# Designs tried in a protein design run: designed miniproteins, single chains. Part 29

Each design is a single chain, and the fold is of that chain. pLDDT is the mean over its residues in the fold that is shown.

## One batch from the design tools (miniprotein)

Design m1052
Fold by ESMFold2-Fast:
Structure m1052 (fold): chain A 56 residues (1-56)
Amino acid sequence: GPIEEEIERIIEEMGKLVGPTVARVARAEIKRMKEEGYSDEEILEILKRGLEQLKK
């Protein structure tokens, strides 16, 4: 759905900025967060903050 597509877009941007290792770590963190009961909306917000930190 739209939120999942936005999450994938952010992971791609992280990969462009820092490289494939950060994208891989982000995917592993997403799986862990889903296992811990985080919603897609909460995961998206966390990833947005992470991307902003990588831009600084």
Scores: mean pLDDT 82

Design m1053
Fold by ESMFold2-Fast:
Formats: structure tokens, sequence, C-alpha cells
Structure m1053 (fold): chain A 81 residues (1-81)
């Protein structure tokens, strides 16, 4: 499943003319979110639409979600560690 999501994302980014650096950053962000079960393929599509087809805005939305979850997890770990 994760590989299919990554392939879909990479194809959309290539079609949008994203730089290799931006494509790699987005791929890494999607991979992290999917590996942590924080995003579905449908949510990836929704975020791409929310970004209006802008790869940099899409990357910002993905990184914001990771940052929000990391802040929550760090808080829980700090309270329980």
Amino acid sequence: MIEEVLELVDRKLEEAGASPETRQAIRDAVRELVARKLITPEEVEKLWEEAGGDPEKFLALLQERIAQVDAEEARWQAERA
C-alpha cells in the first residue's frame, strides 16, 4: 500500500513540474505519515487538492501535519518517560 501511495504522489509531482528536491521531501513526508498510519491515500489526494496543485504548498501541508503529530507524541513521551 505505501509503495502505491508514493508512486501516485511522485507521478503527480512530476506532472506539476516539481523540483527533484521538493519531490524527495514530499515523498519522505508522505512515507513518514503512511508508516505512522496518520494518513490514507484519500487524505493524500485531499491535501493535494487543498494545495491547488502547488508542490511547495503540498509539502508545507504535509510537514505541518507531521509537526503537529510530533508535538503531541513528544508531549506524551515526556509525560510518560
Scores: mean pLDDT 75

Design m1054
Fold by ESMFold2-Fast:
Structure m1054 (fold): chain A 57 residues (1-57)
Amino acid sequence: SELEDAILEYLKKHGPVTPEELAELTGMPLEKVQELIDRLVAEGKVRKENGLYYPAE
């Protein structure tokens, strides 16, 4: 989706983030951000390491 692509581009350009930081940056509810980031991890597009989320590619 366009929103998922925007999140991935942000991660690639600005480095790793927490879901809380992403929620503040996007203005989205934390629960919605966590849902999206968990989906991206499940899809192999994002990886989690030490509480931070990185692009997997």
Scores: mean pLDDT 79

Design m1055
Fold by ESMFold2-Fast:
Structure m1055 (fold): chain A 100 residues (1-100)
Amino acid sequence: AEEDLKKGREYLLKGDYEKAIEWFQKAIEKDPNNAEAWLNLGVAYLKLGKYDEAIKYFKKAIEIDPNNARAYLVLSIAYEKKGKKEEADKWFKKARELIS
């Protein structure tokens, strides 16, 4: 799980989003309650321009860990990329509330 997350992050940094997805999926298969794995899976999809999949996975991360400010921030970014300003602003406000 943690080793799979580390490998996924290494591929994200290299811009190999398909390999990053593979490793994050392996982390989720071992621990489906790993909010960080769901969050990073969403980030990889966001980088690929797959905003609906990114939103789905960010919402899963929030369901598991509702206090993760980063999950709300990237969810806001995904909605902004879809042109959904009202949803983006809502989730950005939630992210800010969690880091204060």
Scores: mean pLDDT 89

Design m1056
Fold by ESMFold2-Fast:
Structure m1056 (fold): chain A 57 residues (1-57)
Amino acid sequence: SREELLERLYEAAEELSEDRSPSTREIAEKAGISVGTLYSYFKNKYELVDALVLYKV
């Protein structure tokens, strides 16, 4: 589901952010999905960022 995907993406972003600010590609790869698959769920990079911000709140 979209919520399960958001959880994986958020966890991936948090793990990667220990060293530096991760890119969208790095987050997708860490979460085990392709960037293309990521964009099939989110229209663009801004939608992804907004979803992650809302998820952590």
Scores: mean pLDDT 72

Design m1057
Fold by ESMFold2-Fast:
Structure m1057 (fold): chain A 77 residues (1-77)
Amino acid sequence: ARKKLEEGKKAYKEGNYEEAIKKYKEAIELAPDDAVIQAEAYEGLAQVYKAMGKEEEAKEYFFKAISVVFEELKKFL
């Protein structure tokens, strides 16, 4: 899962947005119970979609990343 997350970050830096999206989605699928991986992958997807000019998709993924963080913090409340 973390390896796919790092591969996604590398693809994004190289401007390969299609590969970045694929790797981030694979990270999400491989680590459904890991809030850190989920949040980082959703944030990565939001950044990629924003770079592609897809603002609505970028907003959806930013919202998902924030939601994951709040649900994890809720466990300590």
Scores: mean pLDDT 81

Design m1058
Fold by ESMFold2-Fast:
Structure m1058 (fold): chain A 65 residues (1-65)
Amino acid sequence: MMTEEGRKGLFETFEEEKKEKGPEETLDRLKTMLELLKASDVKDESTEEFIEIIEEKIKEIEKEL
């Protein structure tokens, strides 16, 4: 199970990338990462939690565009 601190750290990392590279480039990269994770033959609980975090960040960035 992802900790609240771990989730916050991931969100901050994505927010920093957004500030450095812009929202559109960050969004494209997150979508690519999400597709790779979904295409994986290994789907455990941790992978599902990570997918949820990425999907949540994608939705947040899309709302800003």
Scores: mean pLDDT 75

Design m1059
Fold by ESMFold2-Fast:
Structure m1059 (fold): chain A 80 residues (1-80)
Amino acid sequence: TVAEKIVEALLEARKYAEEAGVPEAVKLIEEAATEFGNGNFEKAIKLLEEARKIIEEKSDGEEGKKAIEALEEAIKLLKS
């Protein structure tokens, strides 16, 4: 389902944000997952966009790029 794909993308984003060494982004992704679970899709999207921005500012490695890809997939699915 779309919900299952969103959960998978959020888990992947959290994993790669942690591996990229960006704990602030990990926290925002966890908060976004909570908001998604509560049906607050707009708030979840804002939190994920903030996480993406922080990763772009603090990481230039492959792990950061993979986190951003997973965040973009989650945002896309949340907007559909």
Scores: mean pLDDT 88

Design m1060
Fold by ESMFold2-Fast:
Structure m1060 (fold): chain A 56 residues (1-56)
Amino acid sequence: AEPAATPADLFVVKAVNDALEGKITLDEAVKRVEEQVGPAVADAVRRAIESHRALQ
């Protein structure tokens, strides 16, 4: 509920949300995060989306 907002945090949240809503692909979301924030955060984004899909 707290903003906790660096530009990087907001970018990651938007990329994950857009991928979950089907506005962009998982690969596109991961690529954008890697280019803007870095590979460690991109790995976390991939894991979060895959975990959500695994819940079925």
Scores: mean pLDDT 74

Design m1061
Fold by ESMFold2-Fast:
Parts: sequence; C-alpha cells; structure tokens
Structure m1061 (fold): chain A 69 residues (1-69)
Amino acid sequence: SMADLEEARRHLEEAEEALAAGDLERATKHLNIAGGHVVRALSQGDVARALELGRRLAELGRRVREMEA
C-alpha cells in the first residue's frame, strides 16, 4: 500500500540520519520497522517500489554491520 511504502521510506530516512550521527541502536530500530513495511508492501503487490526500498534497507544494514565491527 502507499501507506506502507511511505512508512518504509520515512523509517529508512530516520535510519540514514541515525547512522550519520553514529547512533547504531536507533539506526537498527528504524531499519527493522522499515523492513516490516517493505514486506507488507510486497504482499500487497507494490513489488517494484518495495524492492527498491528493500535494496536501500540492505545497503543501510550493511553499513550498520561495518560500523559494529
């Protein structure tokens, strides 16, 4: 749904801001919430837009893991 896509995008933006600030706990929290919305958008047929957001989610998750190491 549009609501799930907008919520995923908002939480990815919050995760990017948290990551820039070095707040890994806040970044991880927002990535987890964004992931839930991406899954719901996929289940509702918004496949192309949900996959685009899923790629951003994967990239941000990779950056969090690099900072935790």
Scores: mean pLDDT 87

Design m1062
Fold by ESMFold2-Fast:
Structure m1062 (fold): chain A 89 residues (1-89)
Amino acid sequence: YEEEVEKIYEELLKRVDEALARGEITPAQAKALRESIEKTKKWVLEFLENTDDEEEKKRIIQMEKDVLEAFLLIAEAINRLSRERRPLP
């Protein structure tokens, strides 16, 4: 559980860093996103620690994986659209 959550949030932080490196977001936006991600991760870990319902644990982990997948798809779509809108070759 904790290892799966750690990997999901590590991937989200990696995407924030990649967006910053590409100049798609500002350093201030990257800091705000990292702080938000860390707070959410702590909340999810505390939730998993305080619940004994195995089905609920599986549900939250699956939801976190779905959110990561959706984020990756949206980020890729934004990058593709940004390149298509630019008149530069």
Scores: mean pLDDT 69

Design m1063
Fold by ESMFold2-Fast:
Structure m1063 (fold): chain A 69 residues (1-69)
Amino acid sequence: GSAVREQIEALIRQAEEAIKAGDVEEATKLLNQARDLLSQAVAEGKLSTREAAELLARIAELERQVKAM
């Protein structure tokens, strides 16, 4: 699933920019969208276990940054 991976990575990048801007509401929304899309992509077999784990780790790290804001 190249397309779905690119979509998840785009949401992660947008969340990083929202964090940089201090926009907790937007960052939270984007990270929730990234998690939902990741879960759906895993369920549909569109991501490998390794790719899913790497993306989930990045999302979790950004979620920790948002909670510290």
Scores: mean pLDDT 87

Design m1064
Fold by ESMFold2-Fast:
Structure m1064 (fold): chain A 72 residues (1-72)
Amino acid sequence: NEEEVKEKIEKAKEELEKIPDEYEEAKKEIEELLKKAEKAFEEGNLEEAMKYIIEAEILIGMVRIELAVSKL
């Protein structure tokens, strides 16, 4: 589903913007994965796009866990 893939990319980009600059390396890796997802989406390869989105979501999740622990 093309619409679903597009929505997931947009949501992941929004989540990326919420990550503080202190996590610069993680932000770069997530951004690179999302760029790969966007390229795959533009090429019509939805399966490849979803793969990169999932990888980005995993990294975002890891950073969010670190942020939650750091604030406590």
Scores: mean pLDDT 83

Design m1066
Fold by ESMFold2-Fast:
Structure m1066 (fold): chain A 75 residues (1-75)
Amino acid sequence: ALSPRELAVLYEVAKATAAGTSLTASQIARRLGLSVSTVRRHLRRLEARGLVERSDAPVPRWRATEAGMALVQAA
């Protein structure tokens, strides 16, 4: 199961994805009151589970996968 912090990070990414946009780790950190390092750790764990994906840009932007969106709908 996801930790509450991992779920919170996924939820912010999923909201952006549903709105047709994407978020940087810094934007997620600001929204949740977490450090950027903490958010990057959670994003890497979510990416390893196939729940989020990142762009190939120099500053990665994050989107939820179909699996990530489905998990948020169930939570």
Scores: mean pLDDT 86

Design m1067
Fold by ESMFold2-Fast:
Structure m1067 (fold): chain A 75 residues (1-75)
Amino acid sequence: MTPEEKRERVRRLTEEGIKAARTDPERAHELIDELDRIAREAERQGDDEVAEFAREGRRRVRAEMSKASQEEEKK
């Protein structure tokens, strides 16, 4: 898999995770785990750009989940 293909995969997983964050928290967690695996593999291979992109995607999904959770807790 090329760095360009890895970036495209990270983008797709991040978009899916953001969509799942409000409607399917279990799926969002699975996508966070997949992004974490991609980040760790990229770090081992020296693909710092891909690793950072995957970490950013993971942060975005987590942030969206936190917003959804905080909105429910405001009851």
Scores: mean pLDDT 78

Design m1068
Fold by ESMFold2-Fast:
Structure m1068 (fold): chain A 115 residues (1-115)
Amino acid sequence: MATVREIVEAGRARFRAGASLAAVEDYAERAAAEAGLSEEQRREVLAELHEFAIEELARLIREGLLEAGVPEEQAEALAERLARELAELRARGAPGQEERDLFSAFEAEARALLA
């Protein structure tokens, strides 16, 4: 039976290998259900994977876009906007779906800057 920690680590590995946040969430929900995790433990897994995905996206924006030749001003502006919008969502207690939608929008914008 997989633990919260094992599922989180496997989800992080999938995300680093190029899986979308949605694919990682689908994996985590299935793995948590198969492991018989409580609803609270399942929420913990998803929260940790969301934090990891946001940290990796912010790192990609600041470091990856700069390395790829995107101007520092654009990379910093995108990272700052992500941090501000995420803080606002959390301050108002927005549903997790709004955080997922925010992440997807910023991931798409970061990818567009690389194309």
Scores: mean pLDDT 76

Design m1069
Fold by ESMFold2-Fast:
Structure m1069 (fold): chain A 93 residues (1-93)
Amino acid sequence: EEEEKARELIEKGRLALSQGNYDEAIKLFEEALKLLPEDSPLRAQAYTLLGEAYLKRGDYEKAVEYFEKALKIDPNNVRAKTLLEEAKKKLEE
């Protein structure tokens, strides 16, 4: 039930992200995380999407933080690894 609501929030957040509504996407992903238990694999997905939203908004430090949180849950997440390196490179510029 709460996992289903979290999945719906993640999908709405993905849509907001695709439309450039980064603040709305962040809000939706944060609400999804509140509904998920600490051991949920969906938390890794939500953290990756939060990192992507912050990266697109230009908050590179926050992007790094959330990609690292995603990788602590799912170390083999290729998307999170790739975007983490991009965010770190932006911090060096």
Scores: mean pLDDT 87

Design m1070
Fold by ESMFold2-Fast:
Structure m1070 (fold): chain A 78 residues (1-78)
Amino acid sequence: MMDELRQQYEKAVKDGDLRKAALYLEGLASQLFSQKKYDEAIKLLEEGIELARKAGDEELVKELEDKLETVKKEKEKS
């Protein structure tokens, strides 16, 4: 699953589809979060937020920021 999402992310970046690239990073971060790889999940969410801002998708930015806060809080509990 992660290898396929990573390939789809790379294709979206190559195609200039920054919104789809941000969505694939969200998917990868969710998989890392389920594996308790919090630092890696945080890094991908921060990158996804930057791509969503470049795409002008303010709703996606807010969604990713909310998810980033959730991951950071869970890391602090661990």
Scores: mean pLDDT 84

Design m1071
Fold by ESMFold2-Fast:
Structure m1071 (fold): chain A 64 residues (1-64)
Amino acid sequence: SVDDYREWFDLLDKDGDGVITAEELRSTLKSMGLDYSDEQVQAIIDRYDEDGDGVVDFDEFVKG
């Protein structure tokens, strides 16, 4: 549901700026004990990033 996506988005968006960067995603995954490479994190961002601006907003996150 949209509410589940919102909770996940807010967890990933630790700075509260309304977008998820590759750096924020990597930091969040590391805090959960998950060590993803820069390439793996970038691939996740690229999958959600429809605009190609290197960040994911809430609408893009829900669509992925």
Scores: mean pLDDT 71

Design m1072
Fold by ESMFold2-Fast:
Structure m1072 (fold): chain A 62 residues (1-62)
Amino acid sequence: SKAIEKFKEALKKDPNNVEAYFNLASYSDDLEEAIKYYQKALELDPNDEVARKMLEVLKKEL
């Protein structure tokens, strides 16, 4: 989708863009891809309560 393409372009310019990883996870239709992107966001911002909570929920679905 156009949104996913935009966030991937943002990551090419700034690989530490937490917002781009978070949004890629939110727009992902694949459970494992979503988990991977939330993990990247949390690695860059360990105090992101939303990313941490989403990881807990999604990992239970595996």
Scores: mean pLDDT 81

Design m1073
Fold by ESMFold2-Fast:
Formats: sequence, structure tokens, C-alpha cells
Structure m1073 (fold): chain A 80 residues (1-80)
Amino acid sequence: MKEESEKLLELARKLLEETKKELEETEDPNEIKLIGDIAIGLLRIMLGVAKLIGDEETAEEIEKIIEELEKLTKEKLEEL
């Protein structure tokens, strides 16, 4: 169980980094919004899984990742 939540957090962090890189390289507002929405949706599913398995620490970290990505997506859209 704990090993699975560690993998889940690793995946969430990787998704954040890959999404950040994609947002930096993309200048189309429709693509930025789509990329952000998809990544945030996936992270929310991961958050739900972390809560179901009872790992509050992992859930808190995923919540922070979601907040960071929401902020980055919004800031990127405002730049264009």
C-alpha cells in the first residue's frame, strides 16, 4: 500500500514537470488550456486514489501539485 502511494506521488511529480515543460513550449491558448485541464484532471484522480488508500501525506503533496499546476496554467494563459 505505502509502496503504491510512493509510486503514485512519483507519477504525479513527473506529470507536473512534463506539463510545466509543455506549457513553456506552447504558445497556443487552446492547447495550453487543454494540456492544463487534462493534467489537472489526471492529478485529481490520483488525489482521489491517495485519499482512498489513506495516505494523507501523499494526498497533501498531490493537492499542492494540483494548486501549482492550476496557477501555472492560469499565469501562462494570462501571458498570451
Scores: mean pLDDT 82

Design m1074
Fold by ESMFold2-Fast:
Structure m1074 (fold): chain A 64 residues (1-64)
Amino acid sequence: VTDEEVLDGVAALLIAVANLALKRGDPQGAIELYEKAIEIARKAGNEDLVRQAEEGLQQARDAS
């Protein structure tokens, strides 16, 4: 397992938890999780995860 693989897993998990927070009516919590996911995904060099987290962040901001 490489460091990039670990970061990919962490970013994906943060996106999943952020999606759940948004569904539970916690857009502020979702914003914080998506922001962290973007940071980790960028460190991993995973542009697909960055895009997914950015889309989620926009939805959470619109819900706030």
Scores: mean pLDDT 84

Design m1075
Fold by ESMFold2-Fast:
Structure m1075 (fold): chain A 86 residues (1-86)
Amino acid sequence: SMFEEAKKYYELGLKYASEKKYEEAKKAFQRSIELLESLPEKTKEILELLHETYLHLAVLYDEMGEKEEAVEALRKANEVLRQLQE
């Protein structure tokens, strides 16, 4: 499924980030987000993975010195968290 593919990219992003392969980690997280956002029905599981992926992407952007991108990713993470708490 598209959700399982998104989860695979999320896990790949975590692996690359742990190896300090920041560009590969960024692309993997971005691909996970793209797949999750393309899903028409946002289940709790989709929102939870979206929140976690944006949060990790924000940390990654901060480590890369991309401050504006880090702030935007945090804003997106907070927006998803708000939906999750409704």
Scores: mean pLDDT 88

Design m1076
Fold by ESMFold2-Fast:
Structure m1076 (fold): chain A 97 residues (1-97)
Amino acid sequence: MEEALRLEFDAGVILIAAAVGLVTSQKELERAKKEGNEEASKLYQEAIDHFQKAIDYANKAIEAARAGRVDEARRLLDQATEHLKKGIELSKEAEKV
């Protein structure tokens, strides 16, 4: 019972973090394009794709948790977390260029 609520909460945290990463990376992508920085633009575009996937998986994890599908929710949360981490990593690499 409590596990489903915890998974819903954890997925919600990932959803917020991924949404912030998405908005920030979209603004940085626009800036990189204006500056003609093709390398940074490519990295931010890849980060955006990962943040969008993190949002999608987090939403699916919340839905699965609410339906009592704990094992599915956990798997989806793991996928959301992986995509969030990749998005953050790519954004940090883009900042170095």
Scores: mean pLDDT 90

Design m1077
Fold by ESMFold2-Fast:
Structure m1077 (fold): chain A 83 residues (1-83)
Amino acid sequence: MKVEEAKKLAEEGKELEEKGDLLKAAEKYKEALEILKKTLGEDHPEVAEALENLGKVYEKAGLDEVAKYFFEKAEEIKKKNYP
């Protein structure tokens, strides 16, 4: 249930990102991330996907330092679960 809600929030975030509503997209991705962390745990692959989505939206917003942080966290999780 909650994981499905998080996936829907991530899909909404991607739609907003494609429309250029980057701050709204980031908020949707953050909501998805928090649900996934609480439901599946911090190191779950779905959490890595949410972190990647946050990285991409911050990169589009020109916040490259913030984007790099999220991409690095996502990569760490992926290496632990699916190297």
Scores: mean pLDDT 80

Design m1078
Fold by ESMFold2-Fast:
Structure m1078 (fold): chain A 100 residues (1-100)
Amino acid sequence: SMEEKLLERARELAEKLSSPVLRELAEHELRHLEEGIRLLKEGNISKGLGLQVTAALNLAMLAEIEEVLPEEYIEALPATHTAFGEAESEAVRKIAEERR
């Protein structure tokens, strides 16, 4: 199925990460992707697809982080949170405030 192909590609992306910290963060995103698939199967199409897309985007960004950031910076990231999610939320909030 399409969901099985997405999950397999996401797992392959996670396995390519060299940093143990980024692999731990990727495992959290894989769990979110699996939850999105469950919600979609239960008929919650909007939330199910949204969670799958968000998890896939976060996984792609973890791969980019590994290419750009030195290992010492990566090791400072919290294992239970995606640094991108917090930074993106703050950036969106600031843009909204500036546009008034």
Scores: mean pLDDT 74

Design m1079
Fold by ESMFold2-Fast:
Structure m1079 (fold): chain A 87 residues (1-87)
Amino acid sequence: SLEEIRRRALEAARGPAREVAEKYKDQLSDTEVERIAEEASEIAANLAVRYAERKGLTPEQAVELARSLAPHIAEWLALAAIYDRKA
C-alpha cells in the first residue's frame, strides 16, 4: 500500500537525517537535533513518495529517494535553526 511505502521511506530516511543533524550538535540542543532529524525524515519520505507516484517509480526507488533526500533536508533545517537563533 501507499502507506506501507511511506513507512518504509520514513524508516530509511531517519538514519541519514540524524547523522547530518548530529554534525551540528555543538551548535544545537539535543532536542533541536532530534526535532530536525524527525522533521527532515518526514519531509524526505513525503516528497519521495509523492514524486514516485507522479513518475511511476517502484516502491524501492521511492525508499532510496527518501534516503538520498533526507541528509540534504536535515542540513538545510539545521543551518536555518542556527541562523534563526543568532538573529
Scores: mean pLDDT 87

Design m1080
Fold by ESMFold2-Fast:
Structure m1080 (fold): chain A 78 residues (1-78)
Amino acid sequence: QQQQAKQQIQQLVQDSEQAFRVLSTQTDRELARDGINSLARNTQDQITQLGKQAGIPDDSQQGVQQVNDSKQRALDSL
């Protein structure tokens, strides 16, 4: 169970990084910013929930931080 949750967290982090990259190429910078912020919040919530259910809070906190770092890089590129 914990191993599956760790894989899901890593997948969510990777998927969010790719999605942030795509969103940052959006011509409308306000839509890009809103999309990046919305995706980051939803992804962090999912990671936190997975961590709670699997009993892996350290892994979930690391995942949340990785999403936040990717979000910040994407926003800085706008």
Scores: mean pLDDT 85

Design m1081
Fold by ESMFold2-Fast:
Parts: structure tokens; sequence; C-alpha cells
Structure m1081 (fold): chain A 75 residues (1-75)
């Protein structure tokens, strides 16, 4: 369905956002404070995505885990 496609596209954009934050931070292009602000926004977006697309909850939770693992490594 269109809604299922939309959910997958939103999840893919979230993955790209996380990868972009990681690359920007590791390249020294953003500060830790800027990284953590981006993480907070992405964290909120992933919570909303799980509520709107519960059939993608497992995949979204995997991305949330990857996000939290990265945050722990940089703190």
Amino acid sequence: SAMEKEGREKLERAREALEGLKEAYLAGKISKEELLRGVEVLRGNLELLKKEYPHLAEEIEELEEELEEFVEEVE
C-alpha cells in the first residue's frame, strides 16, 4: 500500500539522517553539541515513526539501537 511505501521511505530517510550525523561529526564538521541536537530530533522522529508504522517497529528499533550505540561511543 501507499502507506507501507511511505513508512519504508521515512525509515530510509531516518537511516540517511543518522549516517549524515555520524559522518559530519567524525569529519569534524559539526560539534558534539550539534550532533546531540540532531540525535534528539532523530530520536523523536523514530518514536513517532514506530507509532505510525507499527509493522516496521522491529526495523525502527534496530535503527534506534544503532543511534544509542553511537551516542554512547561519543559521550
Scores: mean pLDDT 86

Design m1082
Fold by ESMFold2-Fast:
Structure m1082 (fold): chain A 83 residues (1-83)
Amino acid sequence: MLIEPVVLVDAKTGKVIGTGEVILDSFEDLVPGRRLLDVADFAGMKPGEGYSNEDLARALVHGRIVSAERVGDTLIITVELET
C-alpha cells in the first residue's frame, strides 16, 4: 500500500483539479481507462484554483485515468471528467 502526495490534473485543460494524498496498493493500478474510485482512495484533498469541492468530488467519483506519472515523491494523475 502506497500513500503519496497527489496532483490531479484535468486532461482537457491541463489545470489542477485538486491536490492531497492518494492511497493505493500499487502505482501500476493507475491504468489508463480505469475510474479513479476503482483503484484509489484519497485523503486531505483540496480543490485547485478555479475548481469547486463539487468539481473535485465529481473528478474523484467519475474521473477516468488518462495517464499517471511519478515526479519525485508526488504522483501526477491526469483524468478525463465526465459531464
Scores: mean pLDDT 83

Design m1083
Fold by ESMFold2-Fast:
Parts: structure tokens; C-alpha cells; sequence
Structure m1083 (fold): chain A 60 residues (1-60)
């Protein structure tokens, strides 16, 4: 249980770091909201899947 939770948390953290960094770079480049939204959605999808699994594991 603890190991599975830790693994998912680590994966979520990595995904969040990638998302945050990508969005930060886009903002520095003054990218359009459309571009930022696209990148956010792509990365958020990965994070969402991991979060969903984490929540389910914690509820078990």
C-alpha cells in the first residue's frame, strides 16, 4: 500500500514538474493562451491518470 502510494506520488511529482516547466517556458515566450492550454491539457492528462489511480489506491 505505502509503496504503491509512494510510486504514484513520485510519478505525479515528475509530471507536475514537467507541466510547470513547460508552462513557465511558454509564458516567458509570451505564448498564446491557446498554446498554453494545449500544453497544459497534454500534461494534465498524464497527471490526472496518476491522480485518479492514487485516489483509488488510497481509498482501497
Amino acid sequence: LEEEIKELQERIERAKQARNFTLDVLKKKNAPEDVINWAKQELDDAIQRLKEELERVKKK
Scores: mean pLDDT 78

Design m1084
Fold by ESMFold2-Fast:
Structure m1084 (fold): chain A 96 residues (1-96)
Amino acid sequence: MELAEKFLEETGAKYAAVFELKRKPGESRSQAVARAIGIALDLMTRFPPEEVSVRLFEKDEDTFYLVVAAKSEELLEQTKAWAEEHGFELVAEIKR
């Protein structure tokens, strides 16, 4: 996944995961964007920014990608567990 590889290069991290979030039925685009941003910000407040970096991408009106880069495999597994609990689906993972 090119997004994860680029983010690893930019952050200097060795571990990355990409999560997909879909807009819910009956949810407006603005509501979906607000929910995705809120989830990403909550994740960013849980970990030191020097150890875990987070970036949110809009793929289209119905799909968002959350990209996480971590300095350790343990931190990546913690961010994966948290993201899956909040409705993100793992779509790509890189370990270098």
Scores: mean pLDDT 77

Design m1085
Fold by ESMFold2-Fast:
Structure m1085 (fold): chain A 70 residues (1-70)
Amino acid sequence: MEEAKKYLEEAKKHIEEARQAVENGDVETARAHLKKAVDYLLKAKKAGAPQEEVDKLWQEINEVAAAIER
């Protein structure tokens, strides 16, 4: 679970940076961080991350993505 934990932390970091970019109006940076967050989340899932944690972060990614489209 060490690899899964590391990938979950990386995904969380990129989700937070994407949120900050949205607040600053930097849509390009926000999209780049969301793409990295998705990549790390998929790696976490492959490494055996708990489904509940994966679902939570996936929901957060979708919320940020929706904010970009507004």
Scores: mean pLDDT 83

Design m1086
Fold by ESMFold2-Fast:
Structure m1086 (fold): chain A 69 residues (1-69)
Amino acid sequence: LKEEIRKLAEKAKEALEEGKLEEAQKYLIKILNLIEKFDASIDDMMKVAKLGASKEAGLKTVETLINEV
């Protein structure tokens, strides 16, 4: 589970850096489905995914998630 989340977060980060916002949101949504009952950094990620995150906001959230998982 944690390894899968890390891999998806890395893919989301790559997509954000490449300007592929829709692809990045797709990976973030997949992470949301895997992370029920995880820590506070992931609650922040849920908020970002629902808001249709900007590149900058999404990248910050993904970097935090990679460090936590």
Scores: mean pLDDT 64

Design m1087
Fold by ESMFold2-Fast:
Structure m1087 (fold): chain A 98 residues (1-98)
Amino acid sequence: SMEEKRQEALELYSEGLKALNRGEYDKAIELFEKAVKLFEEINDPGLSDVYTLLAEAYLERGEYEKAIEYAQKALDINPNDVRAQRLLEEAKKKLEEK
């Protein structure tokens, strides 16, 4: 059901956030990518939050172009996401440092 997919997506999001906070970036990315698929299937605005966390995980891994991509995707859904805006600016700055 749609409700079961939403609950699964939220659980993946929560576990991904825990992995991210532990510095387990590869695990966080895998969990967030699974959450993205579910949120896309149910057309849930929670997709924006997952994109923001993917941007953070990629930034922490030094994958700045991917961090920019996901931060932009988050801002396309929620232009007022201060965290996504900060991540976008930080990732762009990292690319400009050389």
Scores: mean pLDDT 89

